# Designed miniproteins, single chains, continued (2), part 34

Each design is a single chain, and the fold is of that chain. pLDDT is the mean over its residues in the fold that is shown.

## One batch from the design tools (miniprotein)

Design m5159
Fold by ESMFold2-Fast:
Structure m5159 (fold): chain A 67 residues (1-67)
Amino acid sequence: KNEEIAKKAEERLKEIIGKLKNPKARSIAQVSGEMLVRRARAGMSQEEVDKSLKLLELNAKQIEKIF
């Protein structure tokens, strides 16, 4: 159900943020990830959530590499 998908997304988001060292990258990932968790609760599919989290992780690491 949506709540299970949202909780899994929240756990994955914490893992992603925990690996980031740059405060700016962490802040951007937190804001984007919180919106994604909200969308998961609203009915976003598990597949879409997983794809979005993968893109969020790649984007956050790219920001960390630049800054």
Scores: mean pLDDT 81

Design m5160
Fold by ESMFold2-Fast:
Structure m5160 (fold): chain A 82 residues (1-82)
Amino acid sequence: MQQAERLIRRAQDAYNRGDYDSAIRYATQASRILSRQPPTPRVLRLQGQAYSLIGMAYDQQGDTQSSQDYFQRAGQLYDQAD
């Protein structure tokens, strides 16, 4: 859990610096760690945050299709968390 949360923070920091490749890389690593955890509401929300960061980074790179796919996945995870 702590490692995934640190990776999400690194992804957010990379996104804020305009390093969208690093944002995608860190958020993807976080999602892989979280996918191996029990699907608690907290885990599902963290996975949603990771997918939202990936979606935002793809949007900034002009990859509209990947962006929309990851935003849809993030929404599904948030819905499952509630």
Scores: mean pLDDT 88

Design m5161
Fold by ESMFold2-Fast:
Structure m5161 (fold): chain A 65 residues (1-65)
Amino acid sequence: GDIDDEIEDLLKELSDLLKKNGFSETEINNILKEVKEKIAQLSTDEKKDLLNFLKDVIEDLKKLL
């Protein structure tokens, strides 16, 4: 659904930010795998709350860069 697509987009942005900060592709993949496994256990409503939180954090990080 749309929320899973938004989470995927935010995880891609997070991946790009980590890559810019010197993380290797292997390290990024390990982090994303762990995060995705945790997200998969969440309800739709919990995913919406997490999405809003992650969006704010990523936007703040982008403004500081």
Scores: mean pLDDT 78

Design m5162
Fold by ESMFold2-Fast:
Structure m5162 (fold): chain A 92 residues (1-92)
Amino acid sequence: SSSEEIEKIQEEIENTPDEEKRKKLILEASLKILKGSLEKFKENGKLPDEKKLLEELKKLLELLGVDEETKKKIEKEVKKLLEEVKEAAKKA
């Protein structure tokens, strides 16, 4: 995602008064970004670097002004997706 896309997501989150809707938007945006990164790794035949992906995700969430509770929920979902990708790679 471009910095312009990140700015638009941040503005949408800031303009969302409902706490649960805001958390859902952050989760959905984070998952879309992660899926895009994972597809790039599949195209290149490389296993994703979990540490690097998590660090980049944390930086993105920081820029979006995401609260600590929501960060933990997103990190948990990301780790779950990474484990599923690793298991699929082992069976291939």
Scores: mean pLDDT 67

Design m5163
Fold by ESMFold2-Fast:
Order: sequence, then C-alpha cells, then structure tokens
Structure m5163 (fold): chain A 99 residues (1-99)
Amino acid sequence: MDELREKIAEFYKLALEIKKTGSEEDIKRVDELIKEVEDAFADYRKTVSNMRAEIESAKDDPEKRKQLEDQLNVTRGELYKKIQETVDKAIEELKKLKA
C-alpha cells in the first residue's frame, strides 16, 4: 500500500513538472498516461464495488458469501498488481519525456 501511494505521488509530481515546461506533444502524452492510470483505478473501484454488492446480496447464504469473499481477495490482488504495473510503466514513460 505505502509503496504504491509513494509511486502515485511520484507519477503526478513528474506529470505536473512536464506539463509546466513540456511541448504540446509532451503535454498530450502526459494526459494520455494520466488517463491510463485513472482508468486502472476506475476499473479497480468498479470491480471491487460490484463484487462487494454481490457479497452483501448473499448475506443469507454463508457458503456463497465465503466463495465471493475469496474471489474478491483474489481479484483485488490481481487488479492491485495491474495498477502497480500501470503506474510503473507510466513513470518510466514520463522519465523518457523529461530526459
């Protein structure tokens, strides 16, 4: 959690620096990378929210609820890894633009 938060802060700080001094083409690329990161977070929030709603709907079925909770834990891990990979890739692309 903490490492991802620090990477996200680094990403946005670097993006803002490039937007202040970069060319119009560099600014467009930064906006594309911001969208990719925001889309990854939106996908995470939507998927987790939908799965949590399914768990709540299964309140009267403990066996189904446990299956859904186990699936949520797996899915959260996978989506979190996807966010980490997306942020890492975006930071590397921003570093190339700044170099």
Scores: mean pLDDT 83

Design m5164
Fold by ESMFold2-Fast:
Structure m5164 (fold): chain A 83 residues (1-83)
Amino acid sequence: MEFLEEVEKRAERLRAQGRDVEALTNLAITYIERGDLEKAVEVAKELIANADPETAKRYLKTLRDIARMLGRDEAAKAFEELL
């Protein structure tokens, strides 16, 4: 889907600029909105690998809360398990 491809393309550009946390957070939110649990968790794990522990924890809590707001309970649980 063209919209998802543009989000992925923008994330690649942000990562090339050293903005990994922003890029990965935006990708994770997009996958949560689409209900793609597998990709959302994959991106969240990559976010943990590219951020300091305190920043990763803060963003995981944010992603968990966004997932809950969108009714993506399985995604919210997966993010909670990564905390």
Scores: mean pLDDT 79

Design m5165
Fold by ESMFold2-Fast:
Structure m5165 (fold): chain A 76 residues (1-76)
Amino acid sequence: SRRLQAVQELLEAIRNRTPLPDDPAVRAVFREIAAQLLDVGKSRQDPELTELALRAQREDVSAMAEALELLAKIRG
């Protein structure tokens, strides 16, 4: 599946904190995740998660990685 390949490349970029591939499918998935993280941050009134999600919306891969790590700690 093209979608699964895009998700795999995205996960590798996030894990390695490398720039996103110039692939519209990868960038679309990244934007979807960033928007979801922003919604979660706002609904929880979490200023740290909200700030990281806003940076992720500007394609900051390191901010995306940190937001996902923070979300995992909050939900664990």
Scores: mean pLDDT 83

Design m5166
Fold by ESMFold2-Fast:
Structure m5166 (fold): chain A 74 residues (1-74)
Amino acid sequence: SMEEKLLEEILEKTRELTDYLGLDEEDKEKVLKATEEGAKKGIELIKEGKADENEAVGLAGSYGYAKILEIKKR
């Protein structure tokens, strides 16, 4: 489905970013889970006619980025 493909693409790009940043396995999982939460919220908004695909990707990225910042401040 469109939702499964979009989620897969978002998570694949997030995995690439966490690898590039040299995060350990635990921190990678935290960033991936945060990004997945944001992506699922964005997909729900698409289904409700309240957001497009780019806005959903942006929401997912915001969740992942917030988690990266949280990890770096610890």
Scores: mean pLDDT 87

Design m5167
Fold by ESMFold2-Fast:
Structure m5167 (fold): chain A 73 residues (1-73)
Amino acid sequence: DKKLQEAERRIKEADELLRQAGEEARKVGQQAGQLLQNGDLKKAQQLAEEGQQRMEQVKAEVERMKAEAKELL
């Protein structure tokens, strides 16, 4: 079924997007941790807040993509 194949591809793309965002969040967390160890509290806080906002946006996009994929079925 062509619709099933399209739905599966969209779900896979959404999962890949979430995985990449998770990897980026991990790197940002490590950078923020280093800034904290160096006493750069303000920069560490800014990085953490930016990372949180970005992750929330990605999660919303992933849920939208998955909902659209389910609508094909």
Scores: mean pLDDT 83

Design m5168
Fold by ESMFold2-Fast:
Structure m5168 (fold): chain A 107 residues (1-107)
Amino acid sequence: SLKDEIKKLAEEVLKVLRETFERVRQAYAEGKTDEEIDRIILEGAEKINELFSKIQELVDKSDDPELKEKVRKLAELVYEFIDALRNRDFEAAEQALKGLEEVVKEI
């Protein structure tokens, strides 16, 4: 179903977010430069944007207002996650990631 396809893409977004979080935390712990850390964040954000482009194409074909609202909530939480990583706020990033996991479960 359309909903199942969106859920699969949202689970792929979670995978990219987790991998980006781990890479950023490791780079920070190793004393990498802000430029190197920001490059890792940018690489993750670019992959997420590609996945969200596909999610948006699918959600636009749906008349399900609850599904549209969940996708909107995912986009907001992704924005909060990326912003937290840019600020090296790992507690805020972890909180946003937990929120993302809960929204994806509800799809």
Scores: mean pLDDT 89

Design m5169
Fold by ESMFold2-Fast:
Structure m5169 (fold): chain A 70 residues (1-70)
Amino acid sequence: AELDVRFGIAESELGSGGAFVDPKTKTAVAFGLDLPEGTKVKVTLESGETYEGVVTKHVDTSIGIAYVEL
C-alpha cells in the first residue's frame, strides 16, 4: 500500500491535537481541534520532524477534523 502515513501532533494558536501526515502528497488530517479554514498549523512527528501548513477544509464533527496542506 502506497499510503506512507505518519502520526504526529498538530499545534495551533487554538490548541493541540493529533494529526496523520502524508509526506508524499504534503498533506495532513488534524483531529481533536476545531480549526477553521485558513488556520496555520505546525505538525510535529514522533521523529521530531516538523511541518508547517494551513487548514484548507474544516469538517463539522464532534471531535473536530481539518484537512491541512503542508
Scores: mean pLDDT 78

Design m5170
Fold by ESMFold2-Fast:
Structure m5170 (fold): chain A 74 residues (1-74)
Amino acid sequence: SMMEKVKETLEKIKELIEKGDIEGAIELAVNFTKENPELPEEVLNTLKGAIVLAQEGRLDEAIELLDKYLEKLE
């Protein structure tokens, strides 16, 4: 389902951020958004927010934002 793809993608983005692969996290998020134009606004806002935080070096806050959304999918 779309929400399963969202969950798997957010978990992978989180993993990349945790490993310090910020460029990989950004690339995955951008490509996922381009390939899935039907994504809910909340998902798009979560991805954008997490990327901005990660680019600013606020990695813990980026992870917290992703975790908050992932909790809603469980």
Scores: mean pLDDT 84

Design m5171
Fold by ESMFold2-Fast:
Structure m5171 (fold): chain A 117 residues (1-117)
Amino acid sequence: MAEAMRKAVEEAIEKGLENGALSEEEVEELRRLLDETLRLEEELRALEARDPTLDARRIELILRLAETRAELEIRMYAAMTAKNREEYEKLKAEAEAELAPELEEARALAERLLAQL
């Protein structure tokens, strides 16, 4: 699975660079978000082996994974779709605005669960 995700991110980077949509900084950020996503997924999988306890650390990891994955998917979508740098920034901003209510609800759920521990 990690190899398939790395391939998808590198494909998005290649297409974004071909179209002139990605800066060097955005390429580095896409790779950073991929590595962070994979790290958080592995850490969460290890904690899920301790099934009976939904502790603060697990809730925080779930939220951070959701936020990091959203950032990665937004940038991948923009990189695959944009035909230039200006369109990339516009598509990224529009996708961030569209997902903002879902991320807000995820944060509210995490805070509610933390308050019940």
Scores: mean pLDDT 83

Design m5172
Fold by ESMFold2-Fast:
Structure m5172 (fold): chain A 90 residues (1-90)
Amino acid sequence: SLEELIEELLKKIREIAEDESLTMEEQVEKILEELAKFAEKLREAGVDGSEIGKLVKELKDVLLEGYINKLSPEEIVKRIEEVINKFLEE
């Protein structure tokens, strides 16, 4: 289900963002890979490609802003979750 895809993504992002063995650059790269996988799964679930493109752009911007501003892993995950929830509800 779409809810399961979102839960899996947020779990993976949290695990990466909390991994102190990774540099900030490695964390960003791994999260971007997970966002790309999520986009593919949304397409397979029948979500419109143009809507997926818009969502991915917003998620990438929020991710990069969070790391540039040195936000905590918890704050980064929360902001990503807020973007996804907004996309699904409106």
Scores: mean pLDDT 85

Design m5173
Fold by ESMFold2-Fast:
Structure m5173 (fold): chain A 100 residues (1-100)
Amino acid sequence: GKKKLLEAIGLTLSAIGLEFEGELTKDPRKYIEAARLYIEAGKLYAEAGDIEAAIKLVEKAIEAAEKALKLAEEQGDEEAIKEAKEVIEEAKKLLEELKK
């Protein structure tokens, strides 16, 4: 309902802020956090019946997690590499479910 859409908007804005922070700091964890918030926002849009918005947010989650993976690999951060790969797979699975 309306409350879920407001929550989804708030999560999306927080995710955008984390992506900016990740770009400035070169911290892969900021992009991983952004990707997780995009997944949560996408789920809330889907529950509210806005599947098109949900798909777009999940695609943003994949983009953020792929940026995290690249940065983590460049830095040799094995924990961040693992977490980024897990988030990419979660987001891809959700995207396929939303497209059915």
Scores: mean pLDDT 90

Design m5174
Fold by ESMFold2-Fast:
Structure m5174 (fold): chain A 66 residues (1-66)
Amino acid sequence: SAAAELARRGAEEAAATGSAAASGSVAWDMKQSGAVSPEDAERALEAAHRGDAAGAAEILRKAAEK
């Protein structure tokens, strides 16, 4: 589906970025579009707010897998 494809693309982009601010904006967009669950998006945003770009990207990647 379009939502699943968007989730995969968003997770790949977040992983490639390496920026906490960029990972946070990706997480916000994925939450708003419904590409990932609100819970997973919130966890990724929390990691990004802590400055953990890699952690935020990993959370989004795992959320997009299923």
Scores: mean pLDDT 70

Design m5175
Fold by ESMFold2-Fast:
Structure m5175 (fold): chain A 79 residues (1-79)
Amino acid sequence: MSEEERQKIEEKVKELVKLVLGVEEVGLDDDFYELGGNEESLKLLVEMIENEFGVKISEEEAKKLKSVKDIVDFLEKNL
C-alpha cells in the first residue's frame, strides 16, 4: 500500500471514529473506551468500516481494534 493510500485510509477511519463516538478530535493511539466508546458504538464502528472498505472483520479481530492505528494497520494488511 502506498503512503498516500494509507493517509487516505487513516483520514477516513478518523472521520468514522469521530462520527460514531461524537468526538471532535481523535489521535492514532487513543483508546476507543477512553474516548467514551462502548460495545454498541464499537459494533457500529466495525460495521461502518466493513461497509466503507468492503472488508470483513471477525469478532476476534474486532476485539483487537482499540485505536485508529489498530484499524489502519488491519486495513493495510487486508486491502
Scores: mean pLDDT 81

Design m5176
Fold by ESMFold2-Fast:
Structure m5176 (fold): chain A 77 residues (1-77)
Amino acid sequence: EKQKELTKARIEATQYLNLLAASASTPSAARALVAYWHDKEAGEKLLSQATPADAAEAEAAWKKAEEYKRELLEKVE
């Protein structure tokens, strides 16, 4: 049913985000990315404390994961 497909899409998008975090150039960029995905306020706080380079990397990776999530959700209909 549609609910199971929506759950699968969310899990797959989260797995993609975790792969992006594992490939991050620094641990601080990875932590900010994961935090922002699960808790927006905690993520925004970590991004504000990160270096500009780490913050930019985390934001770029988050945008990729968000686009992938939208694509998956559109396919569920």
Scores: mean pLDDT 78

Design m5177
Fold by ESMFold2-Fast:
Structure m5177 (fold): chain A 71 residues (1-71)
Amino acid sequence: MPEPSPELRFLTLLQAASGNVFVAQKSGNQADLDKAVDLYQTAVALAAADPDTAARYSDQLAQLGQMIQQA
């Protein structure tokens, strides 16, 4: 059983990754993009361990992955 909330932890990682993508797109800074990729991969790993949360937020995960690939 999750201590705080599995959805909150997952959403926090998605928000952090999205923020880093946004900063990278504005500045063209590779380090910010690298951080976004790392955070995204961590969120994907959490989703693999929690398929119910993954199913709920699959569209948001896919959208973030596309944003990273386009940046």
Scores: mean pLDDT 76

Design m5178
Fold by ESMFold2-Fast:
Structure m5178 (fold): chain A 77 residues (1-77)
Amino acid sequence: SKSEAEKILKERIERLEKKGASKDMIERMKKATKTVEKLIVVLESSKGILKAALDMGDTSVEPLIKELDEEIKRLKS
């Protein structure tokens, strides 16, 4: 139902915000939620940007990358 989908989205946003997700990332996720495929693309793209930051020495992004991996895995299941 719409109410269950909204609850799942809210819980997903809260988990990602707790791991340091930016307002821009959250807004992209909200726009992509109309299809699972579009949401997966947004999450994988965000993960790619964060992996580039990690490769440049920003280790603070590791918890967010891990949370993105778990959310992508849940969406693909």
Scores: mean pLDDT 79

Design m5179
Fold by ESMFold2-Fast:
Structure m5179 (fold): chain A 92 residues (1-92)
Amino acid sequence: ARGRVYEVKDGKIVREIGEYEGSPADVLQFATEAMEAAKERGLDEVLIELEFPSRQTAQLAGDYLLEEAKILGLEAEVEVFEDGRVRVIIKK
């Protein structure tokens, strides 16, 4: 699995914050840490793009990250794709 995190301003990607390739569990942990870091740093908007080996794994990851965002008090939009991609948009 793979994850990439971007800082967004005015609907545009302004920089890549990080990337990780590894097991689905490690990539999910990377995404969770990115959400926590975004909150701590007070970033206005962050895009997290993830790629999992199956749609089923992607759906479970998407559901988990949506719940994590709620716990962190972040506004989140999660989209899960048939090809195993997940997009998470986090807003302050």
Scores: mean pLDDT 83

Design m5180
Fold by ESMFold2-Fast:
Parts: structure tokens; sequence; C-alpha cells
Structure m5180 (fold): chain A 72 residues (1-72)
């Protein structure tokens, strides 16, 4: 459940990192840390998907969304 969503979020953040700007990477890291600290796994996934789409990584965002739905 929450642990699986956090692992998924971390996996996709790592996969996206080379394609994100330094500003986008820092913003994503801060957002994910805030959601992790709050125990808000769904919010973490939503923040990830928003960042991926904003960066033009539509295919990766779609893959993350599909995998998150399998856990939910």
Amino acid sequence: TNDELFRLTNEFAVRAAPQLSEEQRRALDAALQAHFDAGDAVGAVEALIETLRAAGLEELAREAEERAEEIL
C-alpha cells in the first residue's frame, strides 16, 4: 500500500532525474520529502506525475500512473 507507492515514487524520480532540470529536480525532491514526512503516499505520486508531465515526460508519467493504479 503506502510503502509500495513510496517505492514506486522513488523509482520513477530516479528514472526521470537525468531528464529534469536542476530546478525541477530540487522542487520534486522537496515535494516528495514533504509528502513522505506526512505519510501521504497518494500525494507523493500525484506530485511526481505532475512534475513528469510538466517536464514533457508524458510516457513516463503515464507508466507511473498505470502502476500506481495497480497498487491502489
Scores: mean pLDDT 83

Design m5181
Fold by ESMFold2-Fast:
Structure m5181 (fold): chain A 66 residues (1-66)
Amino acid sequence: MADEEIEEISRLTEEIKAALKKLGYGDDVTLAAFIAAMAHAGREVSLEELVKDALEIHKRLEEIFG
């Protein structure tokens, strides 16, 4: 059910966020990490790819909002 998927998304978000913080990013990437986790909830891709996707999402958010 969606509830189980939400719990996985939360876990993935924390993993992506932790990886991004190791790369020197702050809390401003949290939304991008969450969006990436939602897009890849099934863990069909590596954490490396999830981090890459989160960074692209963060870049697009900056492009839209500045």
Scores: mean pLDDT 75

Design m5182
Fold by ESMFold2-Fast:
Structure m5182 (fold): chain A 94 residues (1-94)
Amino acid sequence: SLEKIIEAAELYLKGLLDPANQAKADEFLSTLSEEERKIARALAGLGALHYRTVSYEEALKFVREAAKDYEKNKKEIVGLGETALERLQAERAA
């Protein structure tokens, strides 16, 4: 459901910003389908990058707005989100 995808994306975003929140995010995402998990992680990655230029509240707002049209924009969200997650992972490894 849209509500579960948004909740998963917000939890995963918290995990990306603070590793202490990662276990709770992973547990919730395990209750979603593989497709829903992919979309939620992608939205979280985009939200984490957006947080670099805006407040946390504005980043959450961005995630919620992007999630509303996820069925129409699945490929774009996943593609951009996977790129965002790869960038965040590379920056943490450096």
Scores: mean pLDDT 83

Design m5183
Fold by ESMFold2-Fast:
Structure m5183 (fold): chain A 62 residues (1-62)
Amino acid sequence: DRAERTKAALLAAGASEEIAENAAAGVAQGGYSVGGMTGKELVELGVATEEQRREVMRAAGV
């Protein structure tokens, strides 16, 4: 499931469970954009590099 893959990728990148669950729920509803996250959100996720961001987006199916 795309939502579960997104959650797993965010957790692997260092995201909190709250952020990962919210992102997965948004993906399941078809209305979430990981690429639109702020710099602060990306730092909280541990997604500080373009490579990590690409991995998360790939898991989200975008």
Scores: mean pLDDT 60

Design m5184
Fold by ESMFold2-Fast:
Structure m5184 (fold): chain A 61 residues (1-61)
Amino acid sequence: MTPTQQMIDRIVDMVRAQLEADPDTPLSVVVAEVRRVADAEGLSPEDRATLIARVRELYAA
């Protein structure tokens, strides 16, 4: 696994844990925070899009 893949997996796991603690957290709030973290970590636009897509999937389940 690449360091980038590990970072994406870690962020997704943190979002999943947040939803378990507070399932009413709006998708828009989580996506905004995830974008902020991705930009701070220097993720590419493609990796950022992958991360956001995975976060959206958590809300669809």
Scores: mean pLDDT 79

Design m5185
Fold by ESMFold2-Fast:
Structure m5185 (fold): chain A 85 residues (1-85)
Amino acid sequence: PTRETLVEATFGPDLDGTHVPTYLAIIETALTTPLSPEGLEEGKVLPPEEMKSDSMSTREKVIAMAKEELLKLGAEEVRVTERVL
């Protein structure tokens, strides 16, 4: 509960600004939720527990998916910041 992951995107000038606030609201809603096992279990996309031993953790996979989604939305830069409260 003391560790949060924040993903922040910078969009290029060629993107129309009409959609940017909506995309940011969706991403903020998804990613400001703490990356806890319980919270992720409520989601519909959960990696198998066996995968956490030999590959990326669930947290790392969620962060990777968030980066890909932001790049698909036309992000020029994507930054990942971890906060400790």
Scores: mean pLDDT 51

Design m5186
Fold by ESMFold2-Fast:
Structure m5186 (fold): chain A 74 residues (1-74)
Amino acid sequence: MELSEEEMLEKVEALFATLREEYPEIPEEVFEQLREEAIKAVKDPSKSQEEKEQVILQKMAEAMRRAREVARAR
């Protein structure tokens, strides 16, 4: 389904808010960097919706991977 830029931004904010709540072990600096990169991709007029969604999912997966690495080190 096609999403507007505003709808995609709301989805990114909701997804990252959930990640921050579930994975507080992710360093704030890293979390904010990944969130900012996802927002920049959504605002990039040269990217298709599919490319924007792919970037968002990639940044989410990277944040989750880092959280799992921290959990495994315990």
Scores: mean pLDDT 77

Design m5187
Fold by ESMFold2-Fast:
Structure m5187 (fold): chain A 88 residues (1-88)
Amino acid sequence: MKEELIERLKRLKRAAEAAGDKKLAAVLGEVIENIEAGVELGEAFEPLTLYAIEKKLSEELKERLYEVLTGEASEEEIEELAKELGSL
């Protein structure tokens, strides 16, 4: 459901802010706003897709992002991912 996805995105955004990654936090904020505005999911996620390309994220980091979005990641795993992304 959209509400659960938004909650997961907000959790990752808070973790990014705590890690000092203002760029990731802004990108996630834009994705959240797009979803809340009723933008199609593919277009809504475009800022995050561009972020992943720009940062040249490994397949492992992309899989970990997907686990956050699907609710498979724990709070600790979300925090660790945000720290790793912030160090790139």
Scores: mean pLDDT 83

Design m5188
Fold by ESMFold2-Fast:
Structure m5188 (fold): chain A 83 residues (1-83)
Amino acid sequence: APLEEVLALTRKLLDEGKSLEEIGNELYKRFGEEARAHLRRLRPDYPELSDEQLATILAVASMLQLIGEEIDKEIEERRKKLE
């Protein structure tokens, strides 16, 4: 799925020590057109995003998803410590 590919690339770029801006630019380069088309289909009422705005949103959304996965792991570990 496109989300899995986006997250895999984001993890790779983080492991390579790339900045949030560099991650956003790389995600936009590979997935920006697909993400733009998808967003327009789901929310045609939203304003048109610039290339920079879409790059930033892709980076932030990918990072939030990765943070969410880490939070879920912490919740599971805390649950195991409560019996």
Scores: mean pLDDT 77

Design m5189
Fold by ESMFold2-Fast:
Structure m5189 (fold): chain A 86 residues (1-86)
Amino acid sequence: MDERDREIGLHETAVQLALLKLEGKDVEKLLEEMRKEGVSEEELEEIKRLAEEYLKELEELLKKNPNISNEELNEWLKEQYEKILK
């Protein structure tokens, strides 16, 4: 895994973590899996920081439309992935 692949993976994981937090789901299992797979504490801190940034964007989106559909959230998610892939 090179630097670019690592960074893409961190962003993808951060988005997933933000979505789980937004839904009030427990992220402990995901964090434990990442530690088990050899993700360092420094990388976990980066993921958490990025997740908080994504969570802030999601919270802002929900404030504008509290009845936002799962489809709209999924469209936002795809847009985030497209940014990190390019």
Scores: mean pLDDT 73

Design m5190
Fold by ESMFold2-Fast:
Formats: sequence, C-alpha cells, structure tokens
Structure m5190 (fold): chain A 65 residues (1-65)
Amino acid sequence: SLRERLREAVERIAEELGWSAETRELMIQLVERHDPSEVLTLMESVAAKHPQLRPLVDELRALAA
C-alpha cells in the first residue's frame, strides 16, 4: 500500500538525514494517522531541501498516480 511505502521511506530518510528516534517516531505517527497524499506533500518539501532524496520521493509519487 502507499502508506506502507511512505513508512519505509520515512525510515530511509531518518537514516540518511540522521534524525533522532523521537523525530523518526513523530514522522511514523504522521504516516499512520494522516492521509497519504498529505504525507507525500510533506515528503516533497523534504526532497526540495535534500536533493539526494528526490529519486525516492519521485518513486512514491509514481505509486500514488
């Protein structure tokens, strides 16, 4: 499901950007409790600041199409 893929993406982004356990958990809660399209919009914002995440976010967008 898109939600499962978003959860996997949050875990990969947390590792890449060195997020704290608390930040990672907050982002996982956003994926679990919010609409997937809203979470994807947030991921677009993260990719805009971190171009290395662009391919991952583009893959998620393709899954949502």
Scores: mean pLDDT 81

Design m5191
Fold by ESMFold2-Fast:
Structure m5191 (fold): chain A 61 residues (1-61)
Amino acid sequence: MSAVERVEALWREVAPHLSEEARERLEREITRIINEHADASDDELTAAVRAAIERIMAEEA
């Protein structure tokens, strides 16, 4: 599974549980992570995205 497919799977699981503002923040964070980790491994990119999801979910709790 590619990093894009893994990120899309995580998005589909998390998006229904987030407010519109949290979804926009997560989209910005994912875009930033992808740009900052352009040369990173799929696992490293996926881990960074997962950490951003956990942080934003904690802020919404």
Scores: mean pLDDT 76

Design m5192
Fold by ESMFold2-Fast:
Structure m5192 (fold): chain A 87 residues (1-87)
Amino acid sequence: SLEDLLRELKRLYVLALEAASTLPAEERQRLIDEVEAMLREFSRALRAGDKERAAAIARELLAWLVERGMVSPETAARAEAALDAFL
């Protein structure tokens, strides 16, 4: 459901902010800006009713966060399951 997807995305964002808190201020701000830009595009796609594009952006964000060690693969897998259930 959309509710489940939004809950898992919020959990990811909180965990990403916690991971970023240990970084130097300039690097932290760059990572936050990148995540927020992707979340803005996701929100835009969702408002437009473009589920396919919203899903693609969410998957790209999940891969980006895992690659940078900001969230665990296990946390990302839960978000992917919620995304698949939303589609």
Scores: mean pLDDT 79

Design m5193
Fold by ESMFold2-Fast:
Structure m5193 (fold): chain A 66 residues (1-66)
Amino acid sequence: MEAIRREILRISVQGLEDKDVSLVEARLNEFLARQAETLSPKELAEIRALADQTLRTVRNSIEILE
């Protein structure tokens, strides 16, 4: 779980540098799709909630900086 959380954070940081919310969303969805094969439904729900929160934070940060 911690390695998955670190990867979500890495994707969000990269998204802030690129200022591309759509690219962050696409990368998060691709990453989560790969994890769906190995995680339980509960773990997937937790990680999806974290990814949604992260995407919201990235979007808000980009909008404030522009």
Scores: mean pLDDT 76

